Designed miniproteins, single chains, continued (5). Designs and how they scored, part 15

Each design is a single chain, and the fold is of that chain. pLDDT is the mean over its residues in the fold that is shown.

## One batch from the design tools (miniprotein)

Design m16486
Fold by ESMFold2-Fast:
Structure m16486 (fold): chain A 78 residues (1-78)
Amino acid sequence: MPSPATRANLDRELAWIAENLPVIIERYKEETDPLEKTKLEAVILAYASTVWLAKKLGYPVPAEVEKLIQEALELIKS
């Protein structure tokens, strides 16, 4: 179980992902420029890494964030 300071930081990061990842997913679906699409993929991978690190530290991830990450990763694999 992570320290109180680490938990506070993870809470902020996971809240940011919950708020911003839906917008990134919509932008990715609408983007036609390969360079901009690749930049959005990098953001999605960074958010996925944050979720992976939270799980590695034994910190619970909200189900809505897990669903958003799964949706985003499936989009970039297609």
Scores: mean pLDDT 84

Design m16487
Fold by ESMFold2-Fast:
Structure m16487 (fold): chain A 79 residues (1-79)
Amino acid sequence: SFKIVAPDGKVVEVEIAPEESGLEAVQKAISAVLKVSDNVTKAVGLALRAIGEILDNPEMSAEEAAKFVVELSEELAAS
C-alpha cells in the first residue's frame, strides 16, 4: 500500500501491489484522490498530468507511478 497526499493536503491510502503496472497504480491513486478531494479542478488536473506521464513512460513501475502522483499532488497543492 502507498500513502498519497491529495492536492488539498489530505492523506489517502491506496492498495497497490508492487507487481502492478504503473497505469494500474495511477488509476487506483487518482480514484482515491478524486473521491476525497475537495478541490475537483486540482484533482482532475492531477489525473490528466498523471495519464500524460504514463503515456510518455508506459513501462513505469507501480512504485515510480505512485511517487510521481505524490510529487505532482504536492506541486498542485503548492499552486
Scores: mean pLDDT 71

Design m16488
Fold by ESMFold2-Fast:
Structure m16488 (fold): chain A 76 residues (1-76)
Amino acid sequence: LAAARAAARARLDAALAAVRATGDEELTSQVEKIVAGALALIDQAETPAEVEAITDRALADIERLVAEARRRKQAE
């Protein structure tokens, strides 16, 4: 369980760092909220499978937000 949580935190931290590097403050704020929520759920998770499911969902949500932000920038 501890190893799964450590791996999840590393993946979420990497995704947040990539978003911060874009300089998009709105996107960064949205992703920070997703990461914070995911980390809280990971701390409450009782199995490695739950940790992985929470992490995968958070990363998928981040990917969708990044795609939407890129589309928004191109439309403006």
Scores: mean pLDDT 79

Design m16489
Fold by ESMFold2-Fast:
Order: structure tokens, then sequence, then C-alpha cells
Structure m16489 (fold): chain A 112 residues (1-112)
């Protein structure tokens, strides 16, 4: 889907901006980018559910979002404080629960 790829690309670009912000010790900009990424990723999960995408497509998007957060976590662990690390981990944990719920719902729909 062009819309799914567009939204994923937007999340990826924000991830790069978050990494640059944390390298520059701009913690306010970093947190704002993390909040925007989390919101856009949550909206993307809702779109996957609404479009009833194939499970394989949802897993691919899940893996791409996970990779983006993995790169952010590497950067914040290197350049940020414990507070920024804990912030990212908390936001990602919330998002991962939503991603798992959406994937489980799509798997149940496609099995029925």
Amino acid sequence: SPELERRLAEIRELGKKAIEAIKNKDYDAFRQYIDEIAGLAADLMVLLREEDVPVETARRIYDEVRKIFDEILKAVEKYGSKEEVDYVKSRYDTLRRLMDEVLAELEARHAA
C-alpha cells in the first residue's frame, strides 16, 4: 500500500531527527520527536487493522517499526541520560503492546 509505505517512511525520517537531537543533547526536541513517532506508529497500527492487511504485511511493518526503535535506543543509550533511555523504553513498550494486539487481531480474522 502506498499509504502504508508513506507513513512508514515518515516515521523513519522522524527517527533520524530524534537521533540527531539526542546527539546534540537537545532533550526537548528528542522527546517531541519520540512522542510524534509513537503517535504516528500507533496511527499506522490502527490503519493496518482498518485496512485488514495480510498478516505478513503487518509483521513486515511491525519489524520495520521495531528496527527504527532499535536504532533510537542505541543512540539514546550512547548519547542520552538514564531519563531519556527510560522515556524511550516506556513509549516503545506501550507501542509494542498495541502492535502485538493488532497482529493478534489480524491473525484471528485471517484464521476465521
Scores: mean pLDDT 87

Design m16490
Fold by ESMFold2-Fast:
Formats: sequence, C-alpha cells, structure tokens
Structure m16490 (fold): chain A 55 residues (1-55)
Amino acid sequence: MLSLEELLALVDAYAEKKGLTPEERDMLRRFVEYQYEHNPELAERIAAAIRAQLA
C-alpha cells in the first residue's frame, strides 16, 4: 500500500524535474491528496505514471 508521504515525495520530484511553479506544485499536491483519500486506485496509477516520467 502506497503511503501519502511517498506519493507526495513523487509529486515533489516530478514538479522539480519539470520546473513547475510553486503554485502548480501546490495544486498538484492538493489534487493528489484528494485522490489518495477518495480514489486510492487512481492515486496508485498516478504514482506509477510519475515513476515512469522520473525514469
């Protein structure tokens, strides 16, 4: 089971790699936190997609 801390760390790494603004990073973090709570299956898919982008 993916932890929220691990998922947010992936989001932060993705934002850094892509050069996202602080506002874009915050928006992405909030979106992902919401999915983790309400749609954990989608949160797992988001994590997999981010890992693929970071490879």
Scores: mean pLDDT 84

Design m16491
Fold by ESMFold2-Fast:
Structure m16491 (fold): chain A 110 residues (1-110)
Amino acid sequence: SFEEELMKEFADEVISELEHLIDYLKEKNADEDVINKLEAIKKEIEKILKEGLEKKKDPIEVIEEIMRLYQKAIDILLSSEENPEDKEFLRLLEERAREYARNVIEKIKK
């Protein structure tokens, strides 16, 4: 359905962003615990998307749950980041993802 396609596109974008953040942390030899937490969140998002599609869950509920997990990942990164410019970039990523989620949810509600 149109709603499932929008949900999938949103989830794919969030998963892609997390994958890039994880790769960046690995290249920087960041704390292994932080990397492991982000990988666990990515796997949980992938599971939520898969179960949402298989069980035909409400696309809005799936998007909101994915956004909650993405916010948790950004919070973990913000708590370990000491560079002010990188903190600002992480806040910008969170804001953009939140706006994307709002726009997708509005399209589904119409």
Scores: mean pLDDT 86

Design m16492
Fold by ESMFold2-Fast:
Structure m16492 (fold): chain A 81 residues (1-81)
Amino acid sequence: NESKKKAIEYLKKAIEAIEKEDVAEALKYLSKAYEHVKKIPDKEVREKVLEEIRNAVKALNEGNFEEAKKYLERAIEILEK
């Protein structure tokens, strides 16, 4: 599934941006990941991944970079199953 592959790619880039404490770059990649996640046909997978992305964005807004990374790692795990 191309949408899953692209979502994983952008989620990994978002994690790299978080490791560099570049919130603007992280949010840019999360926005790109979101566009690909929206195209995933499996509604259950799509909704679970979107929830993890929402939690990561909230954690980033709160300055909790480690928590944000954990949410994105969970999103990738869901997509790789």
Scores: mean pLDDT 89

Design m16493
Fold by ESMFold2-Fast:
Structure m16493 (fold): chain A 99 residues (1-99)
Amino acid sequence: MSPQQARDAITKAMKANGLSDADPVDQDMLAQIRAAFDAGNKIKFDYQLQRASPSTVMQFAIDLARQGKLTPDTMQTIIDSIRDQGMMPVKRAVDKVFA
């Protein structure tokens, strides 16, 4: 999968789930996602994807595609995370109030 194909697929998933790329890429969160992925820590990886902005998740997918590491399984995990974020507006509001 090319970086452009990854971007297009993630953008489509975001729009389908009512999410936007208006939030900036969080470089610190992006680094944490990469660290969890490289360590094979699925629990931490899934947790960080749920906390990351949609733009940060998209950037992670593009970076993996550039490195030839974006598998169909990893892409499905990313798409599932985006779907879950679209279903969790209350959690994002709570996190913003208490941050």
Scores: mean pLDDT 76

Design m16494
Fold by ESMFold2-Fast:
Structure m16494 (fold): chain A 57 residues (1-57)
Amino acid sequence: IDEEELEKVKEEIRERMAAGAEASRDDPVLRRVAEHELSRLTEEMIEERAIARLKQL
């Protein structure tokens, strides 16, 4: 796995999580779910997800 590709995928995951939180702000239930997802995905878990995604491709 390429380090540059890994960093790019990690950033994409973080950006999508942030966008999800923004999109759900008008619905308190969806907003809480998005905040929970963000709190679950520490930097280390984001990295693991990025590695898994790159391996699938």
Scores: mean pLDDT 67

Design m16495
Fold by ESMFold2-Fast:
Structure m16495 (fold): chain A 86 residues (1-86)
Amino acid sequence: SREDLIAGLETTIAQIDKLIERAKKENVSEDIIKELEEVRERYREILALAKAGAPLEEVEKRLNEALERAQEVARRYAEELEKKAA
């Protein structure tokens, strides 16, 4: 439902906020932090569209695109953490 989608988006944004705080504390590269902030803004835009009553198909399409980008950034973040642990 739209309500479930909105709740999920709000939860995801809060999780990204915490991840950015951790990344800054762990001295992760500025490039990765910037990419995390870009992913957060994509989710915020999708949340705004969902709250404004945009068609669910449009919201889902944008969410899928944001998920693909989030996966790319998460991989790079994980790779940097591994290098710092070695």
Scores: mean pLDDT 85

Design m16496
Fold by ESMFold2-Fast:
Structure m16496 (fold): chain A 75 residues (1-75)
Amino acid sequence: SEAEEYIKKAQEYLEKAREAIRNGEPRSTILRLIADSLRYAKKALEAAKKEGNQELIEKAQKLIEDARRLAEEVS
């Protein structure tokens, strides 16, 4: 589904952001990866709502929360 594809992209970018943090990459790079993850997570939420899939809605919301938390961590 569209929601599942966006969830996968959000997860991929969030993992890349965590890897960038572990590798000591520039803050600008880390924040860009977090922003990309948030963008896909928000798209996933809209798609999941359209699909009426509660499990995917919850997964998308969790990804938004995780990405926002990570952004606070690197502030």
Scores: mean pLDDT 90

Design m16497
Fold by ESMFold2-Fast:
Structure m16497 (fold): chain A 69 residues (1-69)
Amino acid sequence: VTREQALAAAKALQAALEKRSLSGAEVRELLESHGVFGDFTGDDLDRIGVLALLGRLEEAADLILSRAR
């Protein structure tokens, strides 16, 4: 996973979450659609979602990169 993929995923997640709440499975699916695969726990997916919703995209991307395979 590249930083560009992680940032693109975080930005897409922010846009999606501004429209409606997403389940952990929906968050994972969105990440995977941007080439982001990894051993994400439910807590990881929740934290990524919260950071993205708050516009903390760099922090969300860093968390994604720390968990991605």
Scores: mean pLDDT 84

Design m16498
Fold by ESMFold2-Fast:
Structure m16498 (fold): chain A 72 residues (1-72)
Amino acid sequence: SSAAYEQLKKEAEKGKKKLEEYSKDLLEKTIEAAKAGPEAGQAFVDEMFKISPELGAAARAVIEYTQYELAK
C-alpha cells in the first residue's frame, strides 16, 4: 500500500541521517551493500548491529528501501 511505502521511505530518510552523522562514508557503503543484493545487504546489516543496535536499524531501513526501489 502507499501508506506502507511512505513509512518505509520515512524510516530510510531517518536511517540515512543517522548513518551520515556517524560517518560520511557509511551511508555510501550501506547503499553499495543494498545494490550488491539481498545476501550482501543482510550481511552488512548484521555487521552494523555488532557495532550498535541503532546503526543496525538505520542500515536495515536504508537497505530495505533501496532494495524495494530497485525491485520496481
Scores: mean pLDDT 84

Design m16499
Fold by ESMFold2-Fast:
Structure m16499 (fold): chain A 85 residues (1-85)
Amino acid sequence: SSKEQQVRDILIEAIEEVAKEIKDEFLKKKLLEMKELIANNAPFEKLAEIAEEMFKYNKEEAEKELKKIDELIKKKGDELLEQLE
């Protein structure tokens, strides 16, 4: 359970960091909605619905922002691993 919470915390932090830098208000709003869903342990289907809305709005920009989140998640995961060594 604590490991699951750590994963959720990393996801939330990554989304918050990317959302702070977004100038597109629609994509920012959708990322913040994803953050709230993750914080409330919502089912994957709800997260997929938000991602689909972002892709329908602007697929290229949505993919860029989601890629930034993915890269930041990897970085935060690596930093956590270093703390355990």
Scores: mean pLDDT 81

Design m16500
Fold by ESMFold2-Fast:
Structure m16500 (fold): chain A 63 residues (1-63)
Amino acid sequence: KIELRPEIQLQVSSEEEFLKLVVESAGFRIKFKIPSSANPEELLKDEKVKEKVIEFGKELFGA
């Protein structure tokens, strides 16, 4: 389980919602050159993408 800062925990009810929030973020998309038209759910089906999302999310929103 990802430990989130209190401010972020109030905005997301699940780990899946958190991962979707991170993959939809402009910072993540710019860093990994992901098109704004890319479907977040399809991106999260890729295990390598999911690992990058978790790492990036911990860096920005981790406790």
Scores: mean pLDDT 68

Design m16501
Fold by ESMFold2-Fast:
Order: structure tokens, then sequence, then C-alpha cells
Structure m16501 (fold): chain A 116 residues (1-116)
């Protein structure tokens, strides 16, 4: 299994947790949403380390790595916003931010799959 394949797997898991956070918010389960958003962030951080390792190991070119790392960072920032918005009971804003994080993670996966 390549480091790029590991990064893709962790990004897919982050998307799954972000989707669970959206489900929890729709159910007004703030505690569940916070838990799942945190899990999504942890998996994005792990994916970021795999991308850095792929770059270091020559599996991924520098331009693609920089773009993917930027997308992962944007996804992490989007996932941090729902925690604050959920506390404010802005469920719609929190859900939109989670959807934005999912789209950034999907774009990162597409770039990594093109590099395989």
Amino acid sequence: KTKIEEAIEYLKKAIEYAKEAIRALKEKDFTGALYYARQAIEYLEKAREWVKDALKNGELDEKTAKKVLELIERAIKKLQVPIFEALSQDYKGAIESLKGAIEYAKEAIQLLEEAL
C-alpha cells in the first residue's frame, strides 16, 4: 500500500465523519456533532502527514502535494467553524461549513488519485 493510498483512505474516513456530524446537527445532537467533527479533523491531520511522507518519498510531486495540503488545511478550518456555530444554534451555517469541508477533501482525493 502506497503513502498516497494511505492518504486517500484517511481522507475518505474524514468525509464519513463529516457526514455523521451533518446527520447529528440535523438531529439537534450537538455533542455527537462535536465528536464527529473532531474525528474528521484528526483523520484530515493524519492524511496531511501521509501526503508529506509521499512527497518526501518521491511518490508525489511538489506542486500536487502543495495543492492537496492546502485543500486539507481549508477542510480543517471549515470543520472548526461548525463547533462554534453549533454552540450558537446556527445549524444551517454549521451544516454548510461541514459540506464545504467535504468538498475540499473530495478535491484532495481526486488530485491524489490522478497521481496514482
Scores: mean pLDDT 86

Design m16502
Fold by ESMFold2-Fast:
Structure m16502 (fold): chain A 92 residues (1-92)
Amino acid sequence: SKTVYVIKKAGPSYEDILKALKEAAEKAREAGGTDEMVVFLGTPASAETVIKAVKEAVDEGYLKMKTKVYTRTGDESKKVNEAAEKINEEKA
């Protein structure tokens, strides 16, 4: 199954994104879990910052191996999603 979360904070820092990913993962777990989690950032964030936060959340076991993250900007969204898929493939 899929779970979708939206983060609306303006100019999210690494700590803000990491906290939101952990909270989203906790809500997904409370809802009975999911094979894939989708996180939508309602405000622009750098792909590098988002990738770093996703790696940390996966490494700490907060996120499932298959995770997709979307940002407001198409190019940044593509880079983040490609990096997330690569992380999942390398650990699977």
Scores: mean pLDDT 63

Design m16503
Fold by ESMFold2-Fast:
Structure m16503 (fold): chain A 82 residues (1-82)
Amino acid sequence: SEVDELLDALAEEVNNGVMAGSMDIDRVESLARQALQADRDRALATLQQLIDKIDQQLNDLSDPRAKDQLQQLRDALLSVMS
């Protein structure tokens, strides 16, 4: 489905950003907004699971730069879900 393709693209952007040490937050926000427009309930469930995973990672991370990147991602996702 369109929503699943958008959520897969979002997951790929997040994974690539983590691996590269630099995340395209604007693209992640754009993909999240598009997914919410395509199927709000499906997108909200998946984005909430992603936020839960980010919260788990933030508790275990000690690198300030990695924490800042994940916090920016978390804040962006929460903003588009509001």
Scores: mean pLDDT 84

Design m16504
Fold by ESMFold2-Fast:
Structure m16504 (fold): chain A 99 residues (1-99)
Amino acid sequence: SEEEEKNRFIEGLATEYDIDKSELEKLSIAELKLFEEMLARIRAVMAREKSFEAGREELERLQREHPRLAGLLRKVFENYEKKLKELKELAEKRKKELE
């Protein structure tokens, strides 16, 4: 059902990106799918360029194209950037331990 699909998106996004469910409940299913696609696009750019700055530039572009989602995108990106930085630091520590 549409309600079950929406609830799954809300729960997934809230858990993965530390967003309040009440903020996501205001979005339609189409907006939730778009939001997930936008986050995936930011991730893809960061992976390709191996740069948080490239991800930030893509974020800023998406915020201009979708002003209604701009606030949520910024909040999620900051949380995601912190998580990726922690993972990178952990990977660098493991490389030093294996040398």
Scores: mean pLDDT 76

Design m16505
Fold by ESMFold2-Fast:
Structure m16505 (fold): chain A 134 residues (1-134)
Amino acid sequence: SLKEWFDKTIEKAKTASPEELIKLVEQVTLAAHIHINYLISLMEENPDKMKEYLKEIIDIFERFVKFFEVVAEKTNLPDEVRALIDELRAHIKELKEKVDNGELTKEQALEEVYRIKRLADEVALAIIEHLKSL
């Protein structure tokens, strides 16, 4: 499953070289975007199941953050990149709380998902650039 693949990839990151970590960041980012885009398409087609698809998207985002935290601990990331990871975590937590409370329309939920996706891409790019400098 995607969840098992993420969990195994997080474990692999703990012992990976900088070159291997770049490939893992690229693979994790690509896999996350493919699955999130698929879930967004399902949400557009089945708005009554919005909460179910949002919970799956949030689970992917939470695993994405956990992966970035493992990379951060291993690679002595700059404070600016660590701050972006903290910001990403905060936005994911806010989305989760709003979904649980039923506070979002579909349009508002999509705006928050796209915002988090953009920030996750910014984190991934910053990590890759740092690792290339090692």
Scores: mean pLDDT 87

Design m16506
Fold by ESMFold2-Fast:
Structure m16506 (fold): chain A 110 residues (1-110)
Amino acid sequence: MRVIVLLLDLLEGSDKILPYLKAGDKVVVIGDKEAEVESVVNFFRSLGIEAEGLVSTDPEEIADYLVEKYPNEKIVILVSEEHKDDPFVKELVALLKERGQDVEVKVLPR
């Protein structure tokens, strides 16, 4: 299974990820605002996509959550072109790799 990580502050529109989802993918919506995270989770669930939310701004907390909940699954982090070199993304990827996770960063075109 792939776990698709959507960082709300680093992606321009949650709907823009729909063409990149495959059957059986799970979406994890991460943001700093509970109401925004819940809104996006409910959007994906309304389309029949398995989705859950995490309200966190701490890359270590996010990495620990993903490793504990999805051991041995592929983690795909989706970012916009403008945020491809974001320090938060680099930190999160490093923490996931240190924990033995298969992680990929996918940059979405405009």
Scores: mean pLDDT 81

Design m16507
Fold by ESMFold2-Fast:
Parts: structure tokens; C-alpha cells; sequence
Structure m16507 (fold): chain A 62 residues (1-62)
């Protein structure tokens, strides 16, 4: 039981890190190129939603 749970926690942690990097990269691009805010805002919202879902799942299995 615990090893399978740990494997899933590792997968979720890696996913959260990857989504966090994507969010920070998009936020950085918006700050550097404010004229492109509208282009990146939708992607930023989608990446934030994915990260929040992974965080919620990680917390639920702990």
C-alpha cells in the first residue's frame, strides 16, 4: 500500500514542479512583454488550474 502511495506522491510532486515552472515562465514573459498579456493569460489560467488539481490530489492521498 505505502510504496504505491509514495510512487503516486512522487508523480504528483514532479507534476506540481513542472506546472509551477510553466506558471513562473508565463508570468515572467508577461512582465517582460506586457503587450502579450492577453495571449499568455489564458495559458496561465489553464496551467494554474492544472497545478491546483495536482496539489488537491496530493493533499487528498496524504
Amino acid sequence: VDPEKLDREVELALGIIQETVAILSLEREIKKNPEKTEEYQKQLDEERARRDALVAESEAIR
Scores: mean pLDDT 81

Design m16508
Fold by ESMFold2-Fast:
Structure m16508 (fold): chain A 66 residues (1-66)
Amino acid sequence: MVRESVSPDGRLRAVVEDGRLTVEPLTADIASAEVRDDGTLLVHVEGSDKVYVIDPRTGEIRVIPR
């Protein structure tokens, strides 16, 4: 089963297929990515003032306000 999510601002796309997470930047390069203690992926995108949190099990993208 393929699950896809796009961030609310359209800057990131996440795809989960067969338990594999793929993250695609849509507007700029990924500046950094870090796996958190809870297993979520924290992503910073070049030129974005937002921080993106991705659940690797569902592909859901959440934006953390600064």
Scores: mean pLDDT 77

Design m16509
Fold by ESMFold2-Fast:
Structure m16509 (fold): chain A 70 residues (1-70)
Amino acid sequence: EEEEREKRRLLHVADDLKTAVELSKAPQQEKDEILAEIDEFKARLPEMSVEEARQRLDEIAKKLEEAQKK
């Protein structure tokens, strides 16, 4: 119950990250890479634990932050 609710929240966070990437001024190559990782995350989310999903989203968010510094 709580796990299903949290995964739904994480899916929304992933969609928000996708929008943030598309609107960012990061280089196109970095955008394409991060967008591909978000799509892979969304596809794999049903197979992941909540802990794994949180860790993966944190990694993707960090990549976006690093790409924006370029």
Scores: mean pLDDT 81

Design m16510
Fold by ESMFold2-Fast:
Structure m16510 (fold): chain A 80 residues (1-80)
Amino acid sequence: SDADKVSEEGLKEALEGYGISMEELEEDPEKALKKFKEQVEKIKKILEEANASEEELKAFEYNAKILEEKIEKYLEEKKK
């Protein structure tokens, strides 16, 4: 469906921001997810050290959580 295609393209673009390809996620999902989580923690620490506002930190954490949930759902659907 168009919704699924748009979701997959959006996920691909978001993952590229973290240096992860869709191919990497499909071939080694555990390693890709671990790399994603490590990049999120690294960026969060950089933002905290740079004295980012509470609003900026909250927005980043929210967006990272939503992306992680999308990755996990994508991987679960592929296993079924």
Scores: mean pLDDT 76

Design m16511
Fold by ESMFold2-Fast:
Structure m16511 (fold): chain A 101 residues (1-101)
Amino acid sequence: SEIEEKIQGVDDALEAALLGLAAAHLGELAPREELAARAEELYATDPEFRELAERLRELAEKMKEAIKKYPEDPEKSKKEIEELAKEMERLIEEYIERIRA
């Protein structure tokens, strides 16, 4: 039951990056729609940003699979989730920098 909620929570790696940007770096809550529009613009026009966004989406999908498999192998899933979270954190920082610029 809670697993479905966690999967939905990591469904949008872009939304997670925008939330991180708003909370940690802007010092004020910018409208999420405005930040999303900026991300879409960069995704369309900047090949490096597109690669970064696609990498984050790939990691988000792997995270969902790790969460889904948690009941079958909790120890393995926990390690995979922790490793994916660290990688996503690094890419989110770069993603935030590019949107903010």
Scores: mean pLDDT 65

Design m16512
Fold by ESMFold2-Fast:
Structure m16512 (fold): chain A 64 residues (1-64)
Amino acid sequence: SVIDKLTEYLKKKYGLSEEEAKQVAEDLIKNKPKTPEEVREILKKYGIDPSEEEARQIKILLDL
């Protein structure tokens, strides 16, 4: 599922716990960001500053 793939990506890239990564993934899915910049704005709420490439990859995973 999208949430499972996104949770695993966030855990691997940012060292988040299962619970933290799932919360971030659920927030991303709920807010349906349309651009990588909107993805970055959501992640900043959690103290995460993704690269442009990481934000783009997250957007691709959300669009699956």
Scores: mean pLDDT 85

Design m16513
Fold by ESMFold2-Fast:
Structure m16513 (fold): chain A 61 residues (1-61)
Amino acid sequence: SKLKEENKKLAEEFKKRLDLEYQAGVISKDEYEELKKRIDELYQKNNPDIATELARYLAEK
């Protein structure tokens, strides 16, 4: 579905942000792994909350 394609792009953007934060030492390895797993779960469920999670994460940084 179109929603799945949009969620895939959002999941990739969120992972890219997490990779940068992890490389900068801002988040721990455990947090990095947990957040990546959560993104994959949201994408698999085709959950529109991916956009909300990304926005919340960026706003709190």
Scores: mean pLDDT 72

Design m16514
Fold by ESMFold2-Fast:
Structure m16514 (fold): chain A 77 residues (1-77)
Amino acid sequence: SLAEAERLVRETKARMDELFAEKGFDSFGEITQLFMETVAELRKLLSDEAYRRKLILDVSMHAAELQIEALRQLRAG
């Protein structure tokens, strides 16, 4: 369902934030793996391509923002 897919996106973003808080730059691999798994699950949960694309973009942007922040921290220290 759409509600289940939206919940998955929220939980995935929260887990990405936790990984980043715990491991900083070293979270890159785990965040990427979590992103890929979430995309695969969204493809199974949603038959509507427009909603699926919207939610994939949402989680993709969140992962990208964390990657940029990780690179900022690496560059600073």
Scores: mean pLDDT 85

Design m16515
Fold by ESMFold2-Fast:
Structure m16515 (fold): chain A 70 residues (1-70)
Amino acid sequence: MQIDIAPADDADARAAALGQIGDISRSFDADGNEIIIIRIQSDDGKIQTIYTFIRRGDQWQISTRIINIP
């Protein structure tokens, strides 16, 4: 898992771009922080990449996870 911290404007641009090619969901955690989850599946269906964006004040915490689908 890779974790990055990004300013709100940069993270919003990344989420918009990734949302064009993947499934996007938006929610809020128990503390009211916005959560954006983007799932992108490879053309062969064998690799799924999941990006999780969690808003932390004026920044976004971005985590990336890659899953192999059997």
Scores: mean pLDDT 73

Design m16516
Fold by ESMFold2-Fast:
Structure m16516 (fold): chain A 106 residues (1-106)
Amino acid sequence: APAAAATETAALEGPDGTTGEAVNTPTSSYARLYDANGRLVAEVLATRDGRVVVTFYDANGNVVAVYEFQLATPALSAFAIREADGNLRVVVGGAEVTVLTVPSAT
């Protein structure tokens, strides 16, 4: 059975020592952002129906904020970039979806 599971993984490195990974599947795309200490700070999920979910985590790995968006055109190529001002820029399918202020660690 020629089922080619098309899973693509990309690794990104930010100028402040932040790192990111993006994993694309036929039904979803996940982008994860890690701080300079290797802790998960944000996850972006994009689904084939155009839903985009951004989840933020605190220093202990607890969910502190969830934001949901609906794209007019679905895309399965999600990236998250931490800007120099500390905001998270969310890109899906090469288009900017949002820029979010990263919650402070409690």
Scores: mean pLDDT 67

Design m16517
Fold by ESMFold2-Fast:
Structure m16517 (fold): chain A 96 residues (1-96)
Amino acid sequence: SFEELVEEIKKIIDEFLEKAQNATREEFDKLYDETLKKLNEIYAKAQKLPPEEAQRLARLIGEIVRVLHRARDRINAGEPVEKVVKELKEEFEKVL
């Protein structure tokens, strides 16, 4: 169901944030890639939902991916991982 896929997304993001808070830059990049792969798998499952629900889930995933891309860019620009992940957690509370 739509609700089940939203809960799966929340779990994926919670696991990402927990692991990322103590991550090095290289570990963050690996976690980032793994998280995008998991979100893409949820996106594929969403295609079996009614079109309106599939579109809503695609929009949610798109917002999450945008936030993750910005966080990675900040870390690549030299910002501390712990600072970026703390702010990322606050941003996800607004999206999720």
Scores: mean pLDDT 87

Design m16518
Fold by ESMFold2-Fast:
Structure m16518 (fold): chain A 81 residues (1-81)
Amino acid sequence: SSMAQQLADAAREKLNQLIKEGATVAQLKAEGDRLIAEHDLPEVREVVDRQIALYQDMELAMARMKATVLGTGLTPEEEAI
C-alpha cells in the first residue's frame, strides 16, 4: 500500500544517492540486499532489482561507448559489468 510504496521510494532514493557518490555494482547489490532483508516487502525487492538492472545496463552501455570512442575493445573487467 502507500507505506510500502514510500519505503520502496526511499530505497530507490538511497540507491540513486550511492550511484551519484560513485558506488560500484557490488556495493549497490550489498545495500539492495540489506534493504530487502530489512523491509521484507515485494515492492522494495522490485525497486532494488529494477534499479540495479538499469544501472548495470547503463554502465555496460557507457563502457561500450567509451571503447568505441577510444578505438579500444572492452576489458575483461568491463565485460563483467
Scores: mean pLDDT 77

Design m16519
Fold by ESMFold2-Fast:
Structure m16519 (fold): chain A 84 residues (1-84)
Amino acid sequence: KVSSEEIQKALDEVLASHPKLKRALKLFIALGGSNSAKSVDEFIEFMETFGVSREELISALTEFLKKVGDSMSVEEFIESLLGR
């Protein structure tokens, strides 16, 4: 079990090394995307439009998992990024 503080620190460090993903996330939240029940699916579509590749997501997830020592899906990682 990883603490919420450790998760937040790991997310911040991963986002710092993935500036395209960080920009896409900030813009998506600013547009109110995180308020939707389908926010994960909407964020995936938004990332594709913004130019964030699936490889960027997998890279960010891999770095995050190395820091937290747990396993999760791409969808679960996106939920964590959106604060869900």
Scores: mean pLDDT 72

